Designed miniproteins, single chains, continued (3). Designs and how they scored, part 91

Each design is a single chain, and the fold is of that chain. pLDDT is the mean over its residues in the fold that is shown.

## One batch from the design tools (miniprotein)

Design m11346
Fold by ESMFold2-Fast:
Structure m11346 (fold): chain A 73 residues (1-73)
Amino acid sequence: MVEELVEEAARLAAEAARLAREALATGDEELRRRAEELAREAERLLEEAAAQMDEERRREAWERVTRAALEAG
């Protein structure tokens, strides 16, 4: 399900943003690395979803994932 891929990508992007923020505050290298891994997975899922969408839905998906990351970070 394309919608489920976008929702999962948004969740992972939000988690990555939270961990990145904590890593910046604490200097924790492991948290920074974990945040980078989650961000890459979110991007991969979004790209997979985008390949199965029309242009309008693709824009909405990108907006949703970006907003989730900004609100969490």
Scores: mean pLDDT 81

Design m11347
Fold by ESMFold2-Fast:
Structure m11347 (fold): chain A 73 residues (1-73)
Amino acid sequence: SQDEIVKKIEELKKKAFEALKNGDIEKASELYEEMSELYRKNKDKLSEEQLKKVEEILTEVAKALLEALKKKL
C-alpha cells in the first residue's frame, strides 16, 4: 500500500541519519539511493500529501548527505 511505501521511506531516513551520525557516508548514500528509487517507482501512486512528505524527507536527507560530503573534501 501507499502507507507502507511512506513508512519504508521514513525507516530509510532514520537509517540514513544513523549512518551519518556514525560517519558512514557510503552507507548513507546507498540508503538515499534506495529512498530515491522507491520515490521514482511509486511517485504516481502517492497522494499529494504523501508526495509532499516524501519529497521533504528526500530533501532533508540529500541536504544532510551533501553537508557531510563537503566536510570530507
Scores: mean pLDDT 85

Design m11348
Fold by ESMFold2-Fast:
Structure m11348 (fold): chain A 58 residues (1-58)
Amino acid sequence: SPLARLVLALVRRGIEKADRETLLEIAREAGVSEELAERILEELGKEEVTLEELASLF
């Protein structure tokens, strides 16, 4: 899934917490839509996200 690809990309880069700008940049590098990254931040009600929070969306 795109979410799993995004999580894997963050893990591979050693990123445990990402702000909006970083999350969008990693999404682009991982071939994941920036729209998905923005929706995740909106759903969590935050401007930054941790790997634990992303994993909770599975």
Scores: mean pLDDT 79

Design m11349
Fold by ESMFold2-Fast:
Structure m11349 (fold): chain A 88 residues (1-88)
Amino acid sequence: GAMAEARRARLQAEIDEALVTMIKYSLIKILEKMKERGEVTEEDLADIERLLNSLKRLDPSITDEEVQELLKLAREDPEKAIEKIKSL
């Protein structure tokens, strides 16, 4: 019925917004740990790539080129990667 459909659509939108917030938070936390450690691991980069691809699925305005740029920034300059994620 119309009420059940409207409720499902609203709940899905709220879930998607919460997921975007959680993914951004997780990305920032991984990057902060990388900065504190002074070491970039392939495991951290794999986690970042997975989270960025999840973020792209939830936010179609994020391009493949932006994902690749963020992965490069995470490896080369985690501080700049954090600032760019905050601006998304």
Scores: mean pLDDT 82

Design m11350
Fold by ESMFold2-Fast:
Structure m11350 (fold): chain A 50 residues (1-50)
Amino acid sequence: MQDELNQLHTLGMTNLWNAFQSSDPDKHKEYLKKADEYFQKATDLLKQLQ
């Protein structure tokens, strides 16, 4: 559970960083979508752990 939360946060941050560095608008949107999805999953997991 704790490790899963850390992985979701890391994946979210990684996708956010990739979005920031992407010059392709389609890839930029895809990375932002993935980052949002991972952060949402992390938030939902946090609510169950707390």
Scores: mean pLDDT 79

Design m11351
Fold by ESMFold2-Fast:
Structure m11351 (fold): chain A 75 residues (1-75)
Amino acid sequence: MEGLENNVLATAEALAGKETAEKARKALEEARSEEEAEKGAEEVKKTALEGGASKITADGIAKAVLALARERIAA
């Protein structure tokens, strides 16, 4: 999971900018519940869209962050 997490963060930075990657890392580090993970993923999507990322890119990054956050909570 760690390698996949780093890959998702690197992809977020490359495709949607450093601010989106920072929001993604914060969501992964701070989410303690499924509701918090969903909120974090939503913030990642909003930040990516504000930065000019396409809807597909923003949604893809947000879904990856949500999935990883859920795995961390379930572990």
Scores: mean pLDDT 79

Design m11352
Fold by ESMFold2-Fast:
Structure m11352 (fold): chain A 82 residues (1-82)
Amino acid sequence: MEELKRTLEEADKLVREAAKAFDAGDYKSAKELLEKAIELAEKAKELAEEVLEGEEKKAVLEGLDLQIKELEKKKAEAEAKI
């Protein structure tokens, strides 16, 4: 559980750093930060599958799937601006 929380916090930090890079026009750095955030979100899914059960597990996995799709879209937007 604590490792899952830490992994989610690290992913959130990278998403915020990516947004800052994007706003600064540094689309290459934004793309790299989004790639790392996606990797951490995928790791969070693996941890959630391991440590969570029942409805909570389902909700967290569905939420992470949606977040990963959104991060992939943002990464594609950054790529389009390079």
Scores: mean pLDDT 84

Design m11353
Fold by ESMFold2-Fast:
Structure m11353 (fold): chain A 63 residues (1-63)
Amino acid sequence: ADELVAQAQALLAAGKPEEALELAEKALELDPQNRRALAVKAGALRALGKAEEARELAEKLAA
């Protein structure tokens, strides 16, 4: 999970939100409670213009 999250963060920083989203989702399949993976997924969704889905994930991070 940690390696997938780190790769997803690097992809998001490199301007590849679609690839970052795929790895973040993979990390969440292994650990659904992974806050870092949820944060990366929210960031990737926001970068892809899916603001509503990004907001839902931000609410889950607050819990």
Scores: mean pLDDT 77

Design m11354
Fold by ESMFold2-Fast:
Structure m11354 (fold): chain A 64 residues (1-64)
Amino acid sequence: KRREKGLKIIALVLRTVGNVLEGDRAGAQRDVAELQKLVEEMKKEGLYTEDDERLLARAQAIVA
């Protein structure tokens, strides 16, 4: 369960980076919003880690 959600975070971060590199800022913003929802779910389940927080922060910085 934790590993599956961790892989989804990594996949969403990579997709966000790809959208930024292609100039699709709207797509990148949607990916960050989806990532934030996943993070909130993981926090409710007690599965959220400091590494996950760092990945979210990096994705948000790239889109900003």
Scores: mean pLDDT 75

Design m11355
Fold by ESMFold2-Fast:
Structure m11355 (fold): chain A 92 residues (1-92)
Amino acid sequence: PSEKELQAEVDIGIAEIQLAVARLTYERAKKKGDIETLKEALEQYRRVAEHLERLLAENPDLSPEVQADIRSLLETARKNIEEIEKDIKKLE
């Protein structure tokens, strides 16, 4: 693998861990009906999405396979952002 592809794999691994943390925060928020924790989960997912978007924008020469992995994680983050925004709206 190229140095860029190895770095992208590290960034993907970090994003996966960050998404897992955000997921646990969201599950806690849903269990408690806590708007503050929902907003915390929203911020966590937004940060991951921004990182993944930047990774794709700055590295257009990554293999299609690596780009697909990044896009998959980004779609997961975006879907959770949308759901959390709906949950917050229901509580406000």
Scores: mean pLDDT 87

Design m11357
Fold by ESMFold2-Fast:
Formats: structure tokens, sequence, C-alpha cells
Structure m11357 (fold): chain A 70 residues (1-70)
């Protein structure tokens, strides 16, 4: 198991979007989402062989969050 942490600088709409998308991942991985004013911290615990897939998911969420922040 590895733990991956990522912080997104986002508005409240983007923060809720990230949280909702990661609820689906919670069935497969350990997921914690902390919403703070102007940012969201995400912690995902997954098997080592799944780490690239989790990083890809987080990269897509960051891209979408930037679109929602605009």
Amino acid sequence: MVTLEREFEVNEEAAEYIKKQLEGARDTYGVEVEIEPGKVRVTVTAPEDRAPSVEGLLDELEKKAKELNA
C-alpha cells in the first residue's frame, strides 16, 4: 500500500466536484477528502501497482477543477 496526497487550489464548486468523483473511488481505495477555504486536500491509499492509475485520476480531477474555477 502507498499513500498519495494532492492539494488543489479550487473554489467551492470545484471542491464539491472533486469530493463527489472520489466517492466512487472509495469503493476500491482508501480515500480521504478535506475541504478548506480555497483548497481541497486529497489522500488516497492504494496498492503500489495501482499508484499510476490513481495519479492519472488525480491529474484529470485537477484539470477539471481548473475548468470549474474559470
Scores: mean pLDDT 77

Design m11358
Fold by ESMFold2-Fast:
Structure m11358 (fold): chain A 68 residues (1-68)
Amino acid sequence: SEYVKLGEEYEAQGNYEKAQEYYVKAGDIAESQGDYRAAAEAYLKALNLPSSTQKTAQNLLAVLEKLK
């Protein structure tokens, strides 16, 4: 995904706010396409950043429930 690549580029630059934005966007798009595995991977990348949010954790939990 182009958004995962953008997130990785911003993370490498230390811009964790922009990295989180693009990782969450990648997760949202994957979830909308029913790709819950890709969505979970993208949300996990966002949660591992210092700028992670409670909402990102909730998004990950919702996707993981669909994978059970």
Scores: mean pLDDT 81

Design m11359
Fold by ESMFold2-Fast:
Structure m11359 (fold): chain A 65 residues (1-65)
Amino acid sequence: SRQEKIEKFRARLEERGKVTPLEIAKIMRELGFPESLIGQAVYEMQTKGREFTAEEAVAIVEKLL
C-alpha cells in the first residue's frame, strides 16, 4: 500500500517534469497521503526551493515516512 502510493506519486510527477510544492501537495492529497505528511513535505520543500524533480520530491516524502 505505502510502496504503491510512492510508485504512483513518482509516476504522476515524472509526467509533469518540475513541480511546485503546492502542485506536489495536490497530487499527494489525490493519492490519499495524510494531511500531516503533506504539511511536513510542503514545509521541507519551501525551505529548499521553488520547483522539484520527481526524484527530489519522492526523496523528501520517503525521508518523512
Scores: mean pLDDT 85

Design m11360
Fold by ESMFold2-Fast:
Structure m11360 (fold): chain A 61 residues (1-61)
Amino acid sequence: MSKAEIRAKGDEILSKITDPKVRAQAEAMIAAALALADTDPEHAQELLERMEKLAEKEQAE
């Protein structure tokens, strides 16, 4: 997965997060995924999946 794809997916998920605390956590996960993109793309994908679950939890409650 490319850094551009991680950024695009991260920005999409961030756009639907309204809680500033959840948004801060999501931003940290995007930064971590971008850092891992070249060395461990599988871990980067896992972080994006975690971020998506955080956004879903906010939306569900």
Scores: mean pLDDT 77

Design m11361
Fold by ESMFold2-Fast:
Structure m11361 (fold): chain A 88 residues (1-88)
Amino acid sequence: MELDKIQIEKLEEELKKNPDNWRLYVKLGLAYERLGDYEKAAEAFEKAIQLAPESEKPTLYRMLADVYEKLGDKEKAEKYRAEAEKIS
């Protein structure tokens, strides 16, 4: 969808100004999910996890697990669900 592509371009521009803002990476991952680009969604959520506080990581690991499930990577999906449970 054209709106999701425009949103991605805007988020990438915001990330150039604020490269450590993990919430922008979450928004980017969600936009890629809506576009069906699950590989790029996973990359964005992985970057968000690297930058996010520990309290937010369980939710982000669950989001990443859901993306890997959509990619058909059950091993990675189970791995990241387990990470979410360990931190919760």
Scores: mean pLDDT 83

Design m11362
Fold by ESMFold2-Fast:
Structure m11362 (fold): chain A 105 residues (1-105)
Amino acid sequence: MTVLLGLGPDPAVLEALAARLREAGAADEVHLFLATPEGVERAVALARRLLAEDPARSILAGPVALDAEGVPYLEGSIAPHDSEAEREAALAAFRAGAEALVRAA
């Protein structure tokens, strides 16, 4: 099962990404959060819970960005990883990147 976790400042861009991913069948679950302190905490908490339930679960998580054609995409991946230490490092990197988005907004 593949889970996508996205963070972005614009609800319209998040909804466009969600619609595109659903149409493509690219993920079993899609969770999108606004780039706010509360959104960051919710996204990180969900990622930790999902990894605790199934460490082998594929999680694509990161900031929602636009490519050169204006198409939304996710930058990053949390899992799968070989060790708990690698998963914690990936979660810390995801949090740091998400907090940077909040500061830039």
Scores: mean pLDDT 70

Design m11363
Fold by ESMFold2-Fast:
Structure m11363 (fold): chain A 65 residues (1-65)
Amino acid sequence: DEKKAEAYRKVAEAVERDGLTPEQAGALASRLGVNADEFDRLVKERGGTPEAVAEAAREMAEKYE
């Protein structure tokens, strides 16, 4: 779904620009109208680092393209 892909691209950009925490990134995804459950799980599986948050958001965007 292109709309879900676009939402996660915006999350990734916000994380990369503003250094959002996992919780803040998940909240932004939810506010943009996407379910953050899978994104939150990916971040947790990757250890919840700032890099993991940005990478998970990019992967979610690619998945929905």
Scores: mean pLDDT 79

Design m11364
Fold by ESMFold2-Fast:
Structure m11364 (fold): chain A 78 residues (1-78)
Amino acid sequence: SAEELRERLERLEELFELVKQMYEEGKISPETAIELLKKIAREVERIQKDAEELGDSELAKRAQELLEKVKEEIKELE
């Protein structure tokens, strides 16, 4: 459902910020951060596709924007 996808996306947004914070604080290595970010990217991509199938264009766009941010963070750490 759209509400379940939105809740999942919000959790992934929070997880993305947490991973960045843990890396900035020196709590995780760059390799660990990249692995976690790649897992987040895969889940966000699934949400984007599911939102598009449901016709929720706003949720799909929000997921796409998060995916772009996650991919950029991976690039900066590589």
Scores: mean pLDDT 88

Design m11366
Fold by ESMFold2-Fast:
Structure m11366 (fold): chain A 62 residues (1-62)
Amino acid sequence: LQEEIEALEREVADLDDRIRMLRELAAASTDPEERALLQGIIRELEALRRKLEAQIAELRRK
């Protein structure tokens, strides 16, 4: 159980790093079309992150 939680926490940390990099890239972008695409990807990763956090919470509750 603890090893499973740690694995999911590492995955969340990796997603946080990727989201941060994409946000910085979007902020630096001068192309509105590129910025819109990056924001779309960020939203998908944020949704995945929430899903993983929900799984971690359920595992910790049990």
Scores: mean pLDDT 83

Design m11367
Fold by ESMFold2-Fast:
Structure m11367 (fold): chain A 81 residues (1-81)
Amino acid sequence: SLREKAEELLKEAEKLLEKAEEALKQGKYDEAIKLAKKALELAKEAARLFEEAGDKKGLLEAIGLQLRAIGIIFEAELKKK
């Protein structure tokens, strides 16, 4: 189902964000940015699928992961300077 596909994408995005946060802590800013950008793409696709499924809770969770990814990207880019 659309919801099941969206949930799997959310899970993948979350794992990538955990790796991005670890890379950020280690000063691996380019790695953190790459991982967070990939997570952002997966979270955007999950949001689209949740929207199509009419799953408002899933949509909000996917938006939350998008914001988290954006935050990691900005922090890593600022710390590279």
Scores: mean pLDDT 90

Design m11368
Fold by ESMFold2-Fast:
Structure m11368 (fold): chain A 75 residues (1-75)
Amino acid sequence: MEQAEELIKKAEEAEKNGDYETAARYYFGAGLVYERQGDREKAAEMFEKAAESYEKAGLTDVANFARAQAERLRA
């Protein structure tokens, strides 16, 4: 079983609860799983969601890192 879908569900749950830092961590984890599987598009989408959630949590440096990962995958 690929863990990406499980991580995304946990991220969505965290977002619903307003826990943006936890949501960002799960989205980032899902991005890593998709990247390892060679799904560059889904990995980029997850890193973008992680960046948005990190930014909502006030974690600008980590958000910028996550965006850089998404941009690298779409290059």
Scores: mean pLDDT 85

Design m11369
Fold by ESMFold2-Fast:
Structure m11369 (fold): chain A 57 residues (1-57)
Amino acid sequence: MEEKKKIETLKKNADLFERAYQAAEDATKRFGDSVKETADMARKAYENAKKEAEKLK
């Protein structure tokens, strides 16, 4: 049984992806289209991590 560790890992990953998403948003505002593709990937990763974390409830 690794329920607590699994939840902790998913929360940690969600936090990391949230930070990456915020950094990508800032980078997009400062550097425009040159980083848009990377920003879109970070946003999708954050959304996926959030869905996985919510799945545990």
Scores: mean pLDDT 72

Design m11370
Fold by ESMFold2-Fast:
Structure m11370 (fold): chain A 77 residues (1-77)
Amino acid sequence: SAEELLKEAEEAAKKAQEYYELGKKYYEEGDILKGVGYRLRGIGYATQAYLLAKKAIELGGDEEKAKEIMEEAGLKV
């Protein structure tokens, strides 16, 4: 259902944010390789959140909530 897709998208967006924060932390500590690794994982979750939210809109889900999730999930390279 659209509601289930929005919940999955929200969870993926939260994971993306967590991994972006971890990537930033490791960059600040000078561990560039770990920083890159966590950042790439964050991008993966952000992509999942975006696709799930977009699919929820297509199924007649809450467009406003989906847009908020997509904005939060925006790719942070």
Scores: mean pLDDT 83

Design m11371
Fold by ESMFold2-Fast:
Structure m11371 (fold): chain A 67 residues (1-67)
Amino acid sequence: ALSAEEILEKGLAIGEKLGIDPAIAIQALARVSGGVAPEELIKTLVENWGLSRETAEKVVEEARAAA
């Protein structure tokens, strides 16, 4: 599992790469590292954090690659 430091650093990088709020990217990476299912996370990003489905899918792909 990723450390809190690694989640912060990698989450910031994902946020910058995708042009999204780094707090969203950090939380997405933390959830993937914690074992949350990809489709459940996509739903959360769309419904609770207001991302488009296309952007949410990219966030989850990057988070899974980083975890």
Scores: mean pLDDT 84

Design m11372
Fold by ESMFold2-Fast:
Order: sequence, then C-alpha cells, then structure tokens
Structure m11372 (fold): chain A 105 residues (1-105)
Amino acid sequence: MTVTQSPSSITVKEGEKVTITATASEDQGDDVDWYFQKPGEEPQLLIERATERVPGVSDRIVGSGSGTTYTLVIESAQKEDTGTYYAQATRRRPVFGNGSTLTVL
C-alpha cells in the first residue's frame, strides 16, 4: 500500500491557488488525513477524513476526494502556508505520502 503525492515541490506567489493530489494504491474510502509541517516544527493536522477541516484551520484550505484520489486545495496562498503537506492513509496501517513542499513568495 502506497500514497503518492503530486507535485513534490511547488513555488507560488501570494494569492495563487495551490492544488496537491494524493493517490492511494488501494481504496481508502474517506480514511485520508492531511498534515502540515512548518520548517523546524512538528506536523499539525489540517483535514480529517478527506473533507473535514480541523477547527481553527483557515477556510482557504479545502480537502476533497474519496476512494483512491484525494485533493488538498489552498484557494489563496499566504506566506504562512509555506511548509510541507502530507497525506496519511488511515484505513489499516497508517501510511504517509511522500510530501509536497510549498514555498509562497
């Protein structure tokens, strides 16, 4: 079982839309969580069960998808969004994706 994220790295300007896709090799249903890690900090949970935004997370950050394809959208990138985003499949043994590193200029 694998989780593959694309793109692995992206650089954008403030206000641009960012789309990160995670593809699971096996059906996960809604059992995919998204994490965000700032450089030098511990990962923080952003989205639970593919679509459920954690309280306090910006409404610019939207999770969608089911089955094998999951998408994280940042509608208007801010400098505070700079860091690495990880999808985690949770249906059985937890499996992290390869990560997607965002730089906002």
Scores: mean pLDDT 89

Design m11373
Fold by ESMFold2-Fast:
Structure m11373 (fold): chain A 57 residues (1-57)
Amino acid sequence: SHGEEALRLAGEAGRLLREGRAEEALKMNQKAIEVATTPGGLAAAGMALKEAEKALA
């Protein structure tokens, strides 16, 4: 499902963030938000985006 795809992309963004690849993590999480079709998937993607934005700030 699109929600599951969004969660997988958000997870990948989290991995990239932990590796210090914050800009790539932000781009990955933006894609996760684009494919999210459920409130839960969208919320998870939003949380990952906030983490990536903090790393870039």
Scores: mean pLDDT 72

Design m11374
Fold by ESMFold2-Fast:
Structure m11374 (fold): chain A 56 residues (1-56)
Amino acid sequence: MEELRKRGEELRKRGLELGKKAAEYTGKDEEEAVKEALAIADSQTRVLLEEALAAA
């Protein structure tokens, strides 16, 4: 259980970096972007989407 949580936190931290760029592109707060992503879908899946946005 904690293993999965630690992995999620690692992705969350990376999502913060990517969320910063995604927020710049979408005009949303990085915290709100990451928070929403984690709430709607799995942290892994949503963080990847934020990364794609930042890369785009």
Scores: mean pLDDT 61

Design m11375
Fold by ESMFold2-Fast:
Parts: C-alpha cells; structure tokens; sequence
Structure m11375 (fold): chain A 77 residues (1-77)
C-alpha cells in the first residue's frame, strides 16, 4: 500500500494522471482504509475530468489551499 501510494504521488507531481490513478487504485486494493490514497485518487480523477475547472476553483480561494494542492498546482504549472 505505501509503495503504491508513493508512486501515485510521484506520477501526480509529474502530471501523469492515468498512471497516478492506477497506483492509487492498487494501494486501495491492498488497504481499502488508506485515506491518503483515497483522497489522492479523488483529486487525480477530478483533475483528469476537468483540469481547468479544478485550477479555477483553487485559484478563487488560494488561502484555503492545502500543502498537497499547492504542490499539485506547481506540478501543473
């Protein structure tokens, strides 16, 4: 679970959303209670569906961005 969550995050930061989604799904298959993998999978799926809409939503309230969301925006920029 830990290995797949880590690989998924690496793919997310590289903008490789399909690979990130696959790794997070593998992490959840091994540990369905892994909240970090679940949250990361949700974020990757949202970005893949509507990347512009997600970025606009985050830019409207920059003060509420989590550390993780800040890194993701940096990777997408």
Amino acid sequence: AEEHTRKGLEYLFQGKFDEAIEEFRKALALDPSNGLALAALHEALEIKKDPKKVLESLKNKPGVLSERQKKLIEALS
Scores: mean pLDDT 69

Design m11376
Fold by ESMFold2-Fast:
Structure m11376 (fold): chain A 68 residues (1-68)
Amino acid sequence: MKEVRVRKADGSEVIIKPPVTLEELAEALGVSVDTVREVAKQLGLEDPFTAEEALRVALHLGIDAELI
């Protein structure tokens, strides 16, 4: 299964291992749960998120991320 590498604004990296919950994705991206929930709603995505869905949320928030 694909994983997601996230590079935060502070230069730190986090590896997300899907499927991930709304709370786990929010923690990995360094944003609030409400922020992830709103973006997921805009993108038509539901918890738990796949690798591709987690990537789409990160990119929508302007966060540097890639599938690995």
Scores: mean pLDDT 83

Design m11377
Fold by ESMFold2-Fast:
Structure m11377 (fold): chain A 118 residues (1-118)
Amino acid sequence: SKETIELMLELDLRDFKLSLIVYAYLTKDYETLEELKKRTDDPEIQKLIDAVLEDKLEEFSSDDPRIQATREVLLLAKKGDIESLRELYLNSKDRVRRNLAGTALRVLGEEVPREEPP
């Protein structure tokens, strides 16, 4: 909802901002991406948002492993590579990749419930 996005924009949590970028891109909410860019002081996040908005994700690179993980998930989601996203979500040792892949899968309608085993 718009209210949820507004709350997310007010939270200064870096990993949460990366999930919001994945969500906004896949829902084609480019206004939220522009607003997030204005509200963040993180130059690496600003560069990632620019790469998304300019359709230059494939040419984009960052020395920040979390930003690179976000780029990887965005490229897989852009290609509709659901199987690679599921592999990252279930089997990646990188928590950031798992969480971002989970966000992408949920937006694409590929529900993967994480139920804690009893």
Scores: mean pLDDT 78

Design m11378
Fold by ESMFold2-Fast:
Structure m11378 (fold): chain A 79 residues (1-79)
Amino acid sequence: SAEELTAEGKRLREQGRLDEARRKYAEALRIDPNHAEALANLGEVLAEQGDLGSARELYEKALEIDPEHERARENLEKL
């Protein structure tokens, strides 16, 4: 499921395995393109890799889907 792939991506990110985390979030988004948590988490990985522009777009999309997503809002404000 998108939720399981998102959880696996979070675990990989915690291990510093950013490219593998990106793949898991991308897989989650293939199953559910409007999965706000996966969009926000992918944005966080891209920001860590220096792609701030893509991160901004992903946070904005996550907030369009879930306006109450606190982590996406906070990350967007800090960009």
Scores: mean pLDDT 88

Design m11379
Fold by ESMFold2-Fast:
Structure m11379 (fold): chain A 52 residues (1-52)
Amino acid sequence: RAAAEARVRAAWAALGKTPDPVLVDALADALVADPSAEGEVETVLRGTDVGA
């Protein structure tokens, strides 16, 4: 769980965005349920990229 959460937070940091704790928790739970969903997490985070 903690490892999945750390990966989600690292991905958000790489995008230069402030992590939303609720989304971090939800995405970490998704990774725990399906470890191969790491690509889906990355896609969702890129989809929220509006910072220019």
Scores: mean pLDDT 67

Design m11380
Fold by ESMFold2-Fast:
Parts: C-alpha cells; structure tokens; sequence
Structure m11380 (fold): chain A 65 residues (1-65)
C-alpha cells in the first residue's frame, strides 16, 4: 500500500520517503492538486508531471492495499 508507493515516489523524484508518504496520504484524502503542487515546489518539476506522479502513486497504493 502506501509504504511501497511512497518509496517508489521518493526514488523517482528524489524527495525523502517520509515526505512522499505525506503526499500519497494527502492525495488519497482527495487533495490531489495540493499534493501535486507541493511535489512540484519541492522538485522543480512541471505541475502536470507532478500530478501524474502523484496520481500514479495513489493508484499503486490502492492496488497494493
């Protein structure tokens, strides 16, 4: 679930695993836009790319339980 999704998001983006976990949990609570905005701020990546990364991590978390 969330742990593995956070680890993969952290590995892909270079942010700390604890920060990635916060973003995955925020997105799962329905705040995908805020999670994407924060990821974009932390990494400097385009917002659209950050949104895709966050959405992918949420899907992975849900698939893995």
Amino acid sequence: GVELAAELLARETGIPVETARELVELARRGDVEKAAERLAELTGMPLEKARRAVEGAVRLADLLG
Scores: mean pLDDT 85

Design m11382
Fold by ESMFold2-Fast:
Structure m11382 (fold): chain A 60 residues (1-60)
Amino acid sequence: SSATPLAQRAATLAELAALDRGWSEEHARAVRDAILRDVGSITDPDALGAGVSAVVARLS
């Protein structure tokens, strides 16, 4: 996998947060997969955080 460890962790935390908020398993997994696809190669924490927020907002 070309995804950075930071992006992998962010994707997992976003999936868990979505499940905790009562989103479906399918929706939570889609958010995780979109984060890995769209921002998985980003190494800068600030850029990754901004990208994760944009993905979550798009899929909410």
Scores: mean pLDDT 82

Design m11383
Fold by ESMFold2-Fast:
Structure m11383 (fold): chain A 80 residues (1-80)
Amino acid sequence: MSKEELEKEILRALADMAIALGVRSKDPETAAELVLKILKEMKEQGYEDLAEETGKRAIEALKKVDPEVAKKFQEEMEKL
């Protein structure tokens, strides 16, 4: 596994964990904040496709728990 492949897998796993734990803990605001930080890191590393895919999954998951948090997350994601 290359450094790039390992980094992408770690970032993907961190984002997926943040989404899952935030949704299950009933703390969608903290989950959204953590995922935004991970998406920013993905974009800074040039992993734009990964960031877009991850962001879409996060929006879908957050909408099921808190539509207002999902809307705020989408707006912040567009600023990245």
Scores: mean pLDDT 81

